# Designed miniproteins, single chains, part 40

Each design is a single chain, and the fold is of that chain. pLDDT is the mean over its residues in the fold that is shown.

## One batch from the design tools (miniprotein)

Design m1447
Fold by ESMFold2-Fast:
Structure m1447 (fold): chain A 58 residues (1-58)
Amino acid sequence: DDAERAVEALLAGDVERAQEYAEKAGVLSREELRALHETLGGERTAEVVRARAARRAA
């Protein structure tokens, strides 16, 4: 699951890898993820990724 790979990368501090997987999952663009990470940090950005992935799966 690309969204879970993005979450793992965010929690590991690998923002570039998180951008790649979030884009592949179709939940956030690379630019959107970078902006969220700068504003909210890794844990809160991971919550956004999971929430958007759940919405796409529904």
Scores: mean pLDDT 82

Design m1448
Fold by ESMFold2-Fast:
Structure m1448 (fold): chain A 58 residues (1-58)
Amino acid sequence: STIETIVENAVEQDNPESVVMAAKTLAEQGRTEQAKELAKLAEKAGMYEASKKAREIA
């Protein structure tokens, strides 16, 4: 799935935790750049707390 799809699904399901979980998975896979992009998109979508947690993971 694209990073945009992860954020879109989190918004539709009112589940910001899915963004944090995805960021952890990306970081574990060494995809730190994608985890940072995910955090940035979450912030643009208004999920500020999830974005902050995702940035701390990355």
Scores: mean pLDDT 82

Design m1449
Fold by ESMFold2-Fast:
Structure m1449 (fold): chain A 84 residues (1-84)
Amino acid sequence: SEEEAQKAALKGAEAMGRGDYETAVKYFDEAIKLAKDPEEQAWLYLQKGIAYMALGDKEKAIEYFKKAAELGSPTAKNLLEKMK
């Protein structure tokens, strides 16, 4: 449900705030599976990309920033331009 997606996204954001990027990715993956709104999915893919950047996995970060940009994230598009 949408409420379940939002709860997972919140837990992911809380994990990001603690620097627990592996846990953040797991919660964002759960939220992505539950989310149906493309704008919400774009935000979740953006957050997943940021978590992978923090983990040092630039290749995965770029993959998820591309997914976020395709779903309409201007922030992800700008981040991709800076990484070229």
Scores: mean pLDDT 87

Design m1450
Fold by ESMFold2-Fast:
Structure m1450 (fold): chain A 81 residues (1-81)
Amino acid sequence: SAEIEELARKLAEALRAGDLEAAREYGEKLVRLLEEQPDREMAEEAVRLIAEAVLQTPPEHREGVLALAEEIVRRILEVLS
């Protein structure tokens, strides 16, 4: 739970910064933890933080950030299904 929250926060920060490499790494770790410990509330919070980060990303990075965020969110939602 604490690890999931920390990874979601780090992912959101990386997305806002346009750091796609860091965002991909944190996103992969987050999805892996959610697969091991399914937590709907944490998954919903992660999706919310990711969506907020995309909206706060500078326009010049937004296209790449949006594509990666959509991939990560899709994978999170698949874990909950």
Scores: mean pLDDT 84

Design m1451
Fold by ESMFold2-Fast:
Structure m1451 (fold): chain A 77 residues (1-77)
Amino acid sequence: SLAEASLAVARAVGAAGSPEVRAEAERLVAELEAALAAGDLAKAEEVARRLQRLVEETVAANPEAVRAALQALIAAY
C-alpha cells in the first residue's frame, strides 16, 4: 500500500542518518506502527509529521546517502 511504501521510505532514509538519527527514526516508525495498529489516527498523524521533519533534516544533511538508500529500496521491488 502507499502507507507501507511511505513507511519503508522513512526507514531507509533514517538508516542513512547518524546513529542518533537512526535511533530516532526507528523509535518514530515503531510509534507510528503502534498508533496505526491501535486505530489512534490523531497520534499517527502527529508521529508522521515528526518523522517527515526527521526525513527532511536527514536529506538536507546527507543527500547522497539518502539517494543510495532510496535506490536500494526501489531495486528491492
Scores: mean pLDDT 75

Design m1452
Fold by ESMFold2-Fast:
Formats: structure tokens, C-alpha cells, sequence
Structure m1452 (fold): chain A 91 residues (1-91)
């Protein structure tokens, strides 16, 4: 089954909040894994899913993210969300 746009928006907002609030790496990974599952289910390009997987691995190795890493992560997540939104709005 395809995810709903509402599920994708909720996952995106929860992930942004975790990043902005300086949540622990385990929490950020949990939110990223949810976003990745929704991206795969929505049929996002393999390159986008791979970018999310790379960030999951990177965050797992950190005690905390730098401001630059948080900005880059947010950029990647926003791009994934926008592609997913377009795909889900066409159905």
C-alpha cells in the first residue's frame, strides 16, 4: 500500500523538530528510518533512499551533529519530502 501524504508530512515535521531541538542521535535515526520507509513505499528514486541511508549511518556514529551537518541533513530530508509529495499528489 502507498503511504498517505499526511503520513509523509507528519514524519517530515517530526524529523525536522528532532533535528532543530538537538535530539539525541538515536531519536534522529528513528525518525530518519521512518522517513526512509515512507520514501521507499512512495517509490522515490534509489538515489534519494541511498542518501537517507547514508545519513542514518552518519548520525549513528555521532555523539551530536554540528550546525553544518544539521543544515545538510535538513536539506536532504526536505528534498526527499518534496519529491515524495509530488509522487503522492499525482495519485
Amino acid sequence: PLPSLEELERAYQELLEAIDNGADPETIVEKLERMRELARAAGLPDSVVAALDAWIERVRKRKELTPEERADLKSTVRAAFEIGRLLLEER
Scores: mean pLDDT 83

Design m1453
Fold by ESMFold2-Fast:
Structure m1453 (fold): chain A 56 residues (1-56)
Amino acid sequence: MTAEDYIARIKEAAARGDYAGADALLKEASVQLSKEDVEAVVKATEAEIARLRAAE
């Protein structure tokens, strides 16, 4: 998957309230993508990550 694929899937999972799925996708992206692509994913999904951490 590309960085854009991960961004889309993380946003969709978070929008459905599937924060466990969103977190799993973010972790997978961190392993599968380059540092630059991971940074792009994190930046694009900042709001979703903030919601994930607020739900903890």
Scores: mean pLDDT 78

Design m1454
Fold by ESMFold2-Fast:
Structure m1454 (fold): chain A 55 residues (1-55)
Amino acid sequence: LESLSEGQKKVLEELVRKAEENGTISPDEVKKAAEQTGLSPEETADLAFELRQKL
């Protein structure tokens, strides 16, 4: 996905930072970060896909 919402972009940035710190990121961590920002399940799935492409 090339066009992320502002919320998705913010969560993506946080998750990338977490992955850099831990060397990995779990689906549970992605879900938790997304729900804390109020993202929908669809937005969370899109975010997870984009995160995998960045990592």
Scores: mean pLDDT 74

Design m1455
Fold by ESMFold2-Fast:
Structure m1455 (fold): chain A 70 residues (1-70)
Amino acid sequence: MSKEELVELLNEIGRAIKEGDIEKLKELLDKLVEAGIISEEEKNRILEAAENGDYETAEKLLKRIAALHL
């Protein structure tokens, strides 16, 4: 995955979190797992936070991924 593709994907994930689109969020996070950017465990943590309406925690986890890879 290129840096440009990762930036776009992370932006789409952030939007899905803000919109509460859990199905879209799952699809986008699966792409990060397939690319080796995050683990299945990290994907599940973000999904759990978003499903519980804890968007602050979900966004914080996403920002950590961006900081580690960008």
Scores: mean pLDDT 84

Design m1456
Fold by ESMFold2-Fast:
Structure m1456 (fold): chain A 61 residues (1-61)
Amino acid sequence: SPREKLIQEAMERTNKAVDEVLEEGKRKGWSREEILDRIGEANERIARETQRELEELRRQE
């Protein structure tokens, strides 16, 4: 379904964002706390974007 595809794509975006934060943090020497904060920010952003996209799909039904 379109909803399942959107959720799968959101999971893939989340995995990529976490990997990017880990690599950037390693390169820049961020603390564990700073890395966790950045991961939290990315997760919140993707969750909000996914929620908006799911709401848009609901309106098209």
Scores: mean pLDDT 84

Design m1457
Fold by ESMFold2-Fast:
Formats: C-alpha cells, sequence, structure tokens
Structure m1457 (fold): chain A 78 residues (1-78)
C-alpha cells in the first residue's frame, strides 16, 4: 500500500523543508529518484504538494505536522 499525503501551499518547497526538519529525515525528490527506493518522496506541481510513503505511521506523522502548520491536507491509500 502507498500512502499519498496531499497538501496545497503558496511555498511548497518551504513546507518540504519544515517536514524534513520535524522528521529528521531528507525527503527524496520524486523527479530525481525512484519513489519506491526511498522511505518517503515528494512531488511539487505549482502550489500542490504530494508526499508518498509505504509507511502508514510516517504518513500520519506528516499529516499531523501539516495540520499544526495550518495547511489543508488530504491522504489517500492505494
Amino acid sequence: TVYTVLAESEDPEAVVKAIEEALGVKLADARKAPPWEAPVAYEIEGKRLGILTHDEALARRIEAILREMGIPVRTRAM
């Protein structure tokens, strides 16, 4: 199962950095590395941010971080 955490922000790059600092882990850029080889990867399209992980606990942690930042968030499991 792949969990996709979806968010929108005026500065998605700053959001990625905030998540990296909160988790103590570097997020892989899905454009530069295969997302299945990283514990967590991100993709940015304009104001849209998608974060992909196979770890449900990590997906929930990322949701909590985004909600604390006041960022609208949705998660899908596929």
Scores: mean pLDDT 78

Design m1458
Fold by ESMFold2-Fast:
Structure m1458 (fold): chain A 60 residues (1-60)
Amino acid sequence: GSEVVARAVGYILQAVGDALERGEEPLVSKAKSVVEALKIYADETGDEEVRRIAEELEKL
């Protein structure tokens, strides 16, 4: 079910958030690329959960 996807996205969110907080290059640039990929995925699939996660990551 969707639980596996939600868990995986949760781990990615934590890793991306940590990278952004540390402000280390190239980690910050990689983290921004992941956020952009999540937004594209949400737009293409209509996945509201992924969209909310991408919006939350943009606040970091």
Scores: mean pLDDT 72

Design m1459
Fold by ESMFold2-Fast:
Structure m1459 (fold): chain A 89 residues (1-89)
Amino acid sequence: SAAERKKRLEEILKEARETAARVEARLTPEKQKVLDEMIKKLEEEIEKLKPLLEPEELALLEEYKANSDRITYIYIAQALLGFALEEKE
């Protein structure tokens, strides 16, 4: 359900924030490039599955893309991709 997905997103956001705090200061340029490539692939996959996501979830993704670090954005993008794949099954 949408309520269960919202709860899962809140838990994922907590984990993302904790991971970003630990890792962001230690990112090398090589690791940043890997994150950028991961983001590009995630965005391409989400675009294909966009109709399977709620409008509020897509709005959240755009908000985090504009206003968060790469690690937090990746966590949100991966979560939404997972939700879309669950809807496809």
Scores: mean pLDDT 79

Design m1460
Fold by ESMFold2-Fast:
Structure m1460 (fold): chain A 63 residues (1-63)
Amino acid sequence: MEEEARKLLEEAKRLAEEGIRLMGAGNDAQGLALGRQARELYEEAKRRFGEELTEKLADELGI
């Protein structure tokens, strides 16, 4: 359970960071699309694993 939640949040972090990088480079459309995907994964983690565990792991990952 915790490892699966961590993998989802690590993927969300990667997508969010790539999205920010793309927006900084002037590719706003692609950056916004990746940001939306990152948010969807974060919300999925909250639904599947619970808010407390998701917040704990997000803090550990710097999300």
Scores: mean pLDDT 83

Design m1461
Fold by ESMFold2-Fast:
Order: C-alpha cells, then sequence, then structure tokens
Structure m1461 (fold): chain A 79 residues (1-79)
C-alpha cells in the first residue's frame, strides 16, 4: 500500500514540474496516473489519513515547483 502512495507522490511531483514548465498536456497525463495510483493504494488497504498525507505531499511539491517557476505561493505553517 505505501509503495503505491509513494509512486503517486512521485507522479504528482512530475505533474507539478510539467505544469510549472507550461506542459499542460503532460501535467494532466501524469496527474491522472497519480490519481489512479491513489485509488489502487486505497483498494490495497491504505487509510484515509495515508491518502490525505500523500495528497498533501503532492500539493507541497506543486507549490515548490510553482515557486521555482517564479510564481508566488502562500505557504502556511502547520498548527
Amino acid sequence: AKELLEKAIEEGRKAAEAFAAGDLEKAKELEEKAIELLKKAREAGASDEEILEAVREMQEAALEALKAAGVDAEVHPSA
């Protein structure tokens, strides 16, 4: 289960990088792949918390990719 979550995060990072580079078609394809991996992880017994953590890491990667591309992203500290 965790291996599928890790792969989903990796594909999400690649999608974020493609999006930041302006390759929207590649970003969409990689994002669909990440979503498919998240669904398979849930089917394999991943908890809701594990899925949410993976989504959070994907979002964090997307924000970092956008910042690297010169887009200002607002980041809030954890509670």
Scores: mean pLDDT 74

Design m1462
Fold by ESMFold2-Fast:
Structure m1462 (fold): chain A 82 residues (1-82)
Amino acid sequence: MVIERATVGGVEGTGIASDEEVVGRAGETEIRLPIDSKNVTSMVGALLRAIGLELDALRNGDHEMAAAAEAARKAILNLMKT
């Protein structure tokens, strides 16, 4: 299990990565991505999904979603290094 934090536009997000899922939370916003920590394709897919959510949120000025997605992305990357 990996825990990471991110701050976007003054909003703090927390990302939690386990062997089965990644959860990003910021304020009332939650994102939940299924993963298989032993499957590189699954992990890369989740990473790309988190990046897409972060970029879309930044384009829309949604700082809660951006913080949740950035924290989730950081948690996925840290889990992949283990």
Scores: mean pLDDT 85

Design m1463
Fold by ESMFold2-Fast:
Structure m1463 (fold): chain A 75 residues (1-75)
Amino acid sequence: SAALERLRAERAAAEAAGDLGAAAGSWHQIGLLYYNRGDWERAAASFRRAAELYRQLGVEEGAAYAEKLAEQAAA
C-alpha cells in the first residue's frame, strides 16, 4: 500500500531525526491502517510502539489512548 509505504518512510525519518512525537504519530497511523485491514496483530504492535514513545515524551493521555487501542486490537 502506498499509504503504508509513506507512513513507514515518515516514521523512519522521524526516528532518525530523534523526533519522538512525529514517530509516535506515524506508529499510531500505521496501527489504524492495519486495524482497518483487519490485521489485528500488527495493529496492536504498532499501537504499543506509539504508546511507548508517548510515555518517553511524558504524554500520559496519548500513551493511555494508544494502549487502549492496542488492547482492543488484540481482543
Scores: mean pLDDT 86

Design m1464
Fold by ESMFold2-Fast:
Structure m1464 (fold): chain A 72 residues (1-72)
Amino acid sequence: MSPEELHRELGELIQKALEAGRLTPEQAKEIIELAEELAGEKFDVDPAKATLEEVIEVAEEAFRKALKRLAA
């Protein structure tokens, strides 16, 4: 999957969770896995205990890291 496709999918999953007003463990796992693929590294986050805020932070950090690599 391209970095652009990963970023789009992450945004769609986060938006869906925000609209629902909650984050399921399955949604957290999907977002974290996509963020790890986008960043090219693992995040030490438990999907079963992750909050919406934590998952958004992880996605934002992954996007920031991807942007730095694309700008090189």
Scores: mean pLDDT 77

Design m1465
Fold by ESMFold2-Fast:
Parts: structure tokens; sequence; C-alpha cells
Structure m1465 (fold): chain A 71 residues (1-71)
């Protein structure tokens, strides 16, 4: 249980970093690069925490759709 909580915190931090990188790329107009960063971040979270993976994957998909629609 304690080990699971540690992995959840780690997964949260990993996704946060990927999301921040994606936002920086999107600000520069590099939408395809931003989408790639989000997808890779969500995949990493899924590997670290199967419990959090689906939720973070949904967040990434929503951001990806928004970026694609803005193109």
Amino acid sequence: LEELRKKEIEAFNVFRESYEKALELAKQGKIEEAIKELREGAEKVKELSPLLGPGFEEIAEKAIKAFKEAA
C-alpha cells in the first residue's frame, strides 16, 4: 500500500513534467511536438501506475484534441 502511493506520486510528477514541456512547445507553435510529448508522458504513467494510467491518459487525450482542433 505504501509502495503503491510512492509510485502514484512518481507518476504524477512524470506526467506534470511532460505536460509542462508540451505547453512550452505549444506556445512556440510546435503542436505536433507537444502532442508527441503528451502521448509519451501518458504512456510512462501507465507503466508506473496502472491505477492512475487511464485517468492521465484521458487528460492527455483531451489536451491532444484541443491542440489538433486549434490547428
Scores: mean pLDDT 77

Design m1466
Fold by ESMFold2-Fast:
Structure m1466 (fold): chain A 118 residues (1-118)
Amino acid sequence: SSVLTESGGGTVATGGSLRLTSNVSGTDFSTSAVGWLAEPPGGGARGVASMSADGKTTTYAPEVAGRATISRDDAASTAYLDLSDLRPEDTAVYYNMASSATGAKGLVMGQGTQVTVV
């Protein structure tokens, strides 16, 4: 069983920045694609960023392009999302997710970390 432990959320002023961190266990992290979802208070989770298992392909949602950076540390089994120039509409619970590229079928999602922009 895979476990994702997320941290780094909190309350931040408009224009501020945060680093979200997810420690991933129970899966071979180096063979897993990783992504971040945001679920605003009204519901409707949306994709924010994703990165391939090899770290070479990244995708960003248009609303965060230029303000978000996804990265990974395979030796530490850790995924990161750096957010800058935060806006009130970025207020959401942010979830990390991981999917194995080795044929173990299953999307694993963390419990989420709350970001509140004031």
Scores: mean pLDDT 81

Design m1467
Fold by ESMFold2-Fast:
Structure m1467 (fold): chain A 80 residues (1-80)
Amino acid sequence: SRKAEAEALVASIRSLADLAGFLAAIGAEHLTERVQAFVRGTDAGTLRSLTVESLAQMLGITDPFVAEAIHAAIERLLEL
C-alpha cells in the first residue's frame, strides 16, 4: 500500500540529505527546500512536539498522507 511504501522509505532515512529522495518518492518533491529549511531552522525540542496537524499548518501541506509521511520522516531524523 502507499502507506507501507512510505513507512519503508522513512526507515531508510539516515540524514537530512535523504529527505529530497524521500519527498520525490511520495510525490512531494515541490516541498523539499521548505521541509529541509524548516528542519535545519527549528530546534529539536520543537520538532519533537509537532503533531501531524501543526506540521501541516506550518508548512502549508494540504494532503494528509504527505503530512503524516513528513511527520514520520522528521521523527526518524530526531532518532538518529
Scores: mean pLDDT 84

Design m1468
Fold by ESMFold2-Fast:
Structure m1468 (fold): chain A 80 residues (1-80)
Amino acid sequence: SPVFDQIVNQLDQHVDTVSVFHPDISDRFRRIVDGGVNVFRTSGVDAGLDYMRSQTSDDPIGSVAVDIIASIARHVQAQA
């Protein structure tokens, strides 16, 4: 899906940006994105976001990262 490819591209760019400004958390952010992208590809965006939230329920920083990811995914879907 062109929309899915655009979401993945935007998420990869955001991870790269986080790596520049927040190196201490970039590896965690990358792991969250990579795990969710596999679910996005097989089950869709909402399922991917639900999976990411389930993996970060005990991680306040990871939870904020998922909120950012959800915002990016929703904006890309709305603009497609």
Scores: mean pLDDT 71

Design m1469
Fold by ESMFold2-Fast:
Structure m1469 (fold): chain A 59 residues (1-59)
Amino acid sequence: GKVTVKFASGSQARAGAQLAEKYAGAKGTVVSETEVEIEGETDEKTEQGKAAALGFGGL
């Protein structure tokens, strides 16, 4: 599955996308100035990607 995560700024959104890919192996796509769509291979990976994007890495 996939989820959309909202950030306070575009720089945080871009950083969040990179963190999701680097630490959770989830696909991070910036879909607006402040929103990132995170899609993992499984729902668990999508949730790990969301956590990594928000700075909670490794969850």
Scores: mean pLDDT 77

Design m1470
Fold by ESMFold2-Fast:
Structure m1470 (fold): chain A 91 residues (1-91)
Amino acid sequence: SMEQIRKFTIAEMRLIASSSEVFVAERLTDPEQKKQLAESARKITEEVIKELEKLKEEGEKNGDKELVERAEKLIEKAKEVKKKADEILAK
């Protein structure tokens, strides 16, 4: 649906933003700024994963394999960004 396309577009944009935050955080030496960016990226990725899991469930209920595959790929990308944010915060 057009609503699902919109939700995927928003999720993709939010992941690009969180990925950028992680990229910058990895290159910063200031612990406070590094932590703030990593915490922001963690929060965004957690919210994005939750929303994408709902889209995946909708796809599974409707037998929409393309929707399920798209959601799974984006969840995987979000989990990769979250893992990097978590690694920064563990230092």
Scores: mean pLDDT 88

Design m1471
Fold by ESMFold2-Fast:
Structure m1471 (fold): chain A 68 residues (1-68)
Amino acid sequence: SEDEESRALLRELHAIYADLQAGRISEAEAVARFVALLPETAGLSPAERLALLRGVAAHLDAHPELLA
């Protein structure tokens, strides 16, 4: 379902950021995983993609209901 697909995507985005914050992956690895998950972001610079990933993670931390 659309809700399940949206939640799965958000959980994967949150997991990428959690791995980055925990030092389990590098910024380059986080950017690569982010692009694989959202291919439309390939036109952005690595810095812009990293900023977008951080922005999404901050939004999800403020709105944990989006991950339920």
Scores: mean pLDDT 80

Design m1472
Fold by ESMFold2-Fast:
Structure m1472 (fold): chain A 63 residues (1-63)
Amino acid sequence: ALLTPEEAAVLRYLANNQGKALSEEEIAKALGISRPTVRRALDRLVARGLVERQADGTYRLKP
């Protein structure tokens, strides 16, 4: 299945920031996308197994 433009943008941002645990707010500010849109994209990327949500609510690429 193809990624949405928002999913692709979030995934690329996480890939360019390897080693950082990033919040929804940080990603939203960096990409100029609304927080609800970023959260929906992150939820889909987690469901795809590409991103993991940490216990502190931050996100990173799945190893």
Scores: mean pLDDT 82

Design m1473
Fold by ESMFold2-Fast:
Structure m1473 (fold): chain A 88 residues (1-88)
Amino acid sequence: SEEEKKAAFRKVVSDTMAGLQAIVADAEAMRKAGVPLDEILKAMEEKVKQLIEETEKKMREAGIPDSEIEWLKKQIEEALKWYKEVLK
């Protein structure tokens, strides 16, 4: 149903944002530990790519439209760009 799809979408968005925050927290911990910035950024990009792939799969399985999937992917990509600048 449409209500079930909306509930699934909200849950996937919430879980994805929590996953992104965890990736950022790991990156901040690595920076505090003195890990080189290039290694931190590479690790973040790899983890975010995996997060996007898992999120897209879950959304497609829930029957969420491509427009919503693409919207969320853009939000994640924009957030990653912002965090990469903040870590510099």
Scores: mean pLDDT 84

Design m1474
Fold by ESMFold2-Fast:
Structure m1474 (fold): chain A 55 residues (1-55)
Amino acid sequence: MPLTPAERAAIVAAVEAVPELSPAQKAEAVAAIDAARTVEEAERAALRVVVLALE
């Protein structure tokens, strides 16, 4: 099943709340979340972008 709007909004809000991310990195994370089909895929995509950005 696709992500619900509420689940997507929660994951996006969590990414946007990370103060160390630039606007471009936040946009990349949101794009990765939009490409995901499940909550688990969206969470893994967001986490991957955040981890790579904090390196």
Scores: mean pLDDT 76

Design m1475
Fold by ESMFold2-Fast:
Structure m1475 (fold): chain A 85 residues (1-85)
Amino acid sequence: SPVEEIFALLDQVKALVEQALELARQGNFDQAMQLLQQAEQVLQQAGALYQANRDKLTPEQVEEIYAKMAEILALVKETQEIIDK
C-alpha cells in the first residue's frame, strides 16, 4: 500500500534523525550532518508519495502524518542547534 510506504519512510526518517542527534551530542558533527542529509532524501520520497496519494488518505492518517512530521522537525531542530553552537 502506498499509505503504508509513506508511514514506513517517515519511520525511517525519524530513525536517521534520532541517530544524527546522538552523534551530534557526541561531537561527531560530520557523521550527524551526513545522516541529516540522508533523512532529507528519504523525507522527499515520503513527500512525493504523500502528494501522489493524498486522495487515498483518511483524515486520521493525515493527522498521524502531521504528528510524525512535527516530531521529526523537532528532532532536526535540536540536532542543528547542537551542530551550529
Scores: mean pLDDT 88

Design m1476
Fold by ESMFold2-Fast:
Structure m1476 (fold): chain A 88 residues (1-88)
Amino acid sequence: MPELTEEERKRIEELFKEADTDGDGKISFEEFKAFLEKHYPELAPKSEEDFQALFDTLDVDNDGKLSFEEFKTALEMLESVKKALEES
């Protein structure tokens, strides 16, 4: 994976804190869904099944929550998809 710049890391930390509404240091399925609908509305899955599939793909350890590292992976995927759509 490409290494994050300090600016990218700070942005991810800001977004993680915003998504982590209860402050537990992890992102629940509901928090992740709300985050995508708020920040990536055009890229957010349109069905609960697609949201669950995306979340399960990112939740590699299957603990039902996203760590900071799993959330970074999600953001990298979303930015890549967004860029591809803008170039289409």
Scores: mean pLDDT 74

Design m1477
Fold by ESMFold2-Fast:
Structure m1477 (fold): chain A 93 residues (1-93)
Amino acid sequence: SAHKVAPKVATEEDVEELAKELGFSAEEMKEAYANMKDAASSEAVVREILKKVVPNPKKTKVNGELAYDAETGEVGDLFSALVDALRRLEEQK
């Protein structure tokens, strides 16, 4: 493989690591994103994923870290990074 000159491109391993940090299944996250990849906004993708992995996404915390707050629309950094990694993986297919 070529030398790393810029930040690492998103890989399947990155998705698995981020999903594990949030306490989610990487496979469920990939499937949820694949079903929502044609959505116009990242917010729609976040809501679909949360609908599948948490019973009430109104305000979700995982391992003490904020994942999503439906009242404010705030997305936690780890969850935002996971959605970004999923998007980049789909773009690479």
Scores: mean pLDDT 60

Design m1478
Fold by ESMFold2-Fast:
Parts: sequence; structure tokens; C-alpha cells
Structure m1478 (fold): chain A 90 residues (1-90)
Amino acid sequence: ADDLLNQGIQYQQRGDQYTQQGDNYYTQGNYQQGFRYYSLGSFYYSSSAQYFDWASRDPRYRQQAQQLQQQSQQNATNSDNNADYLSSQL
């Protein structure tokens, strides 16, 4: 259970790293790389949400994991929307 929660947190942190790279490329006008890194960020956030869903099946972590799952799903949606926007500019 701890391992699932911790894995979710690690995937969320990787998502943050990739979306930060996406932001950096976007501000530089490199929409191709921005799209790539936002897409990677969305993937890692979605994976994070899946681990939090699994962790939420343990009653000891349910509330914390559900809150983190919602946050990761929102981050995945935001990153995917940014990727879609940049793709529309290519």
C-alpha cells in the first residue's frame, strides 16, 4: 500500500518535470518539443492517478489517495490540453 502511494507520488513528480520542460519549450517558441513534453507530462500524471486509485483500495490511505488521484487527473487534463493547443499551431 505504501509502495503504491509512493510510486504515484514519484510518477506525479516526473509529470511535473516534463510539464516544466513543456513550458520552457513553449516560451521559446518550440511548439514541436513543447507538444512532446506536455504529452509526456500527461502520460506520467495519468499513470500517477492509476497508482493512487490502486492505493485508495486500502482504507488507511483512501482519503489521501483519492485527493491525490483527483489532483493528478486534473494535471493530466491540463497538460493534455496544452499539448493539443500546441499541436493545433503546427
Scores: mean pLDDT 89

Design m1479
Fold by ESMFold2-Fast:
Structure m1479 (fold): chain A 56 residues (1-56)
Amino acid sequence: DAALVEAVKNTSKALEAFEKGDLEKGREYAQKAADAVGASPETAERIFQAVKDVAA
């Protein structure tokens, strides 16, 4: 599924950005990952928090 592939790619970019301390870019990529799978705002927030937590 192209949407899942796009979500995974954006999640990887978010992790890289958080590792570099770029919180703004990390949040942007995490939001793009959530949007790729049509996630609700609540699910998008949970994805953002999970990615940030893993990167820490």
Scores: mean pLDDT 76

Design m1480
Fold by ESMFold2-Fast:
Structure m1480 (fold): chain A 70 residues (1-70)
Amino acid sequence: SEELRERALRLGREAHRLYKEGKELIEQGDVLRGIGLIIRAIGLAVEAALLLKKAGYSDEEAWEIAESYI
């Protein structure tokens, strides 16, 4: 459904933001906080992939889209 796709896109944008912020923190020496944000970003990307699967995407398509967020 369109609603599931839109929800997945919102989660994907948040995952991308957290991933970039986490990488920046690691580069600045705040390794533990940075890793924490990256783990959270991965979790959101996984949630987005599961929503895309429910929306009718194949497993392969859903994971490829989710992977593109990170």
Scores: mean pLDDT 87

Design m1481
Fold by ESMFold2-Fast:
Structure m1481 (fold): chain A 77 residues (1-77)
Amino acid sequence: DAALAAEVAAILAGETNPAVLRLRDAVVRAVEAGDEERLAKLLALMSPLSPATAAALVALLRRHGFDRAAEVIEQIS
């Protein structure tokens, strides 16, 4: 979903964490492809996220049915 991918990209744009900067494009592609398994693996590598970014991503992913990916963020936060 291109709209979901754009929203994820916007949320991640505020992060300066080197892992986020390196993996952001791969996360966006996983969202565009609907590949939740790959998305969950990539998000696990992005710890730590700021609390605001983590909360925004969890809310967005749960609204779109990416519950497994949202749970990964909650576990690493």
Scores: mean pLDDT 80

Design m1482
Fold by ESMFold2-Fast:
Structure m1482 (fold): chain A 95 residues (1-95)
Amino acid sequence: MEAVLKEAKALAREMLAKFPEMTLEERVKAARELAAEIVKLAVEAGLSKEEIRALMDLVILEMQIEMKLEGVPESEIMRIVRAMVEVIEEQLAAL
């Protein structure tokens, strides 16, 4: 769990560093791709569906805090988070 969480948070930080040059649609697309990649890494690491949800909740929480500190509007943060949650549930339902 801890090693996967550390890697997931690093991937999230790398994506957020590119956000200033992105449109909202590009940010939503990047966030969806990030969610799918982290779920794949967690599945390959042998995490259960419950553990993957808990992991993603922690990653999304850190991303929300960072986006808020960088002045991203609440409406955009909510849209990005919703897109990530939709991808996570779709990926887990397919397992």
Scores: mean pLDDT 86

Design m1483
Fold by ESMFold2-Fast:
Formats: sequence, structure tokens, C-alpha cells
Structure m1483 (fold): chain A 70 residues (1-70)
Amino acid sequence: MQREAARRAAAEVPAALAELDRIVATLSPEEAEELRRRAAETLLGAAEKAAELGDEESAEVLRAAAEEVA
């Protein structure tokens, strides 16, 4: 279950990043920064959990997404 959740999260990353970009384009600079910060924190947490479960492929995708969002 946990491994499947991490893999699902990694698979959804491209769509999630596209939606985030669309939303931040409509926000104020302060709101955009706060949303990006929360997204990066969430992605890093998910990457850490994926790595703990031995799913380094999903962890790498999630870490890269966090760096792109931050």
C-alpha cells in the first residue's frame, strides 16, 4: 500500500505541476510563494517516505518536482 501510494504520487507529478503553475499564475506574488513553499514541503516529505520504502525511482521524481516548485 505505501509503496503503491508513493508510485502513484510520482506518476501524478507532471499533472500536479501543470495545475500548480496554472493556479500560481492567478495568485498574488505572496500567495504564489506560500503555495509553492507548501507544495515543495509536501513533495520533499513524500520523497523521504518513498526512499524509506526503498522506492528510489519515485523518491527521485518527487525530489526533482520539489526543486522545480521551490
Scores: mean pLDDT 77

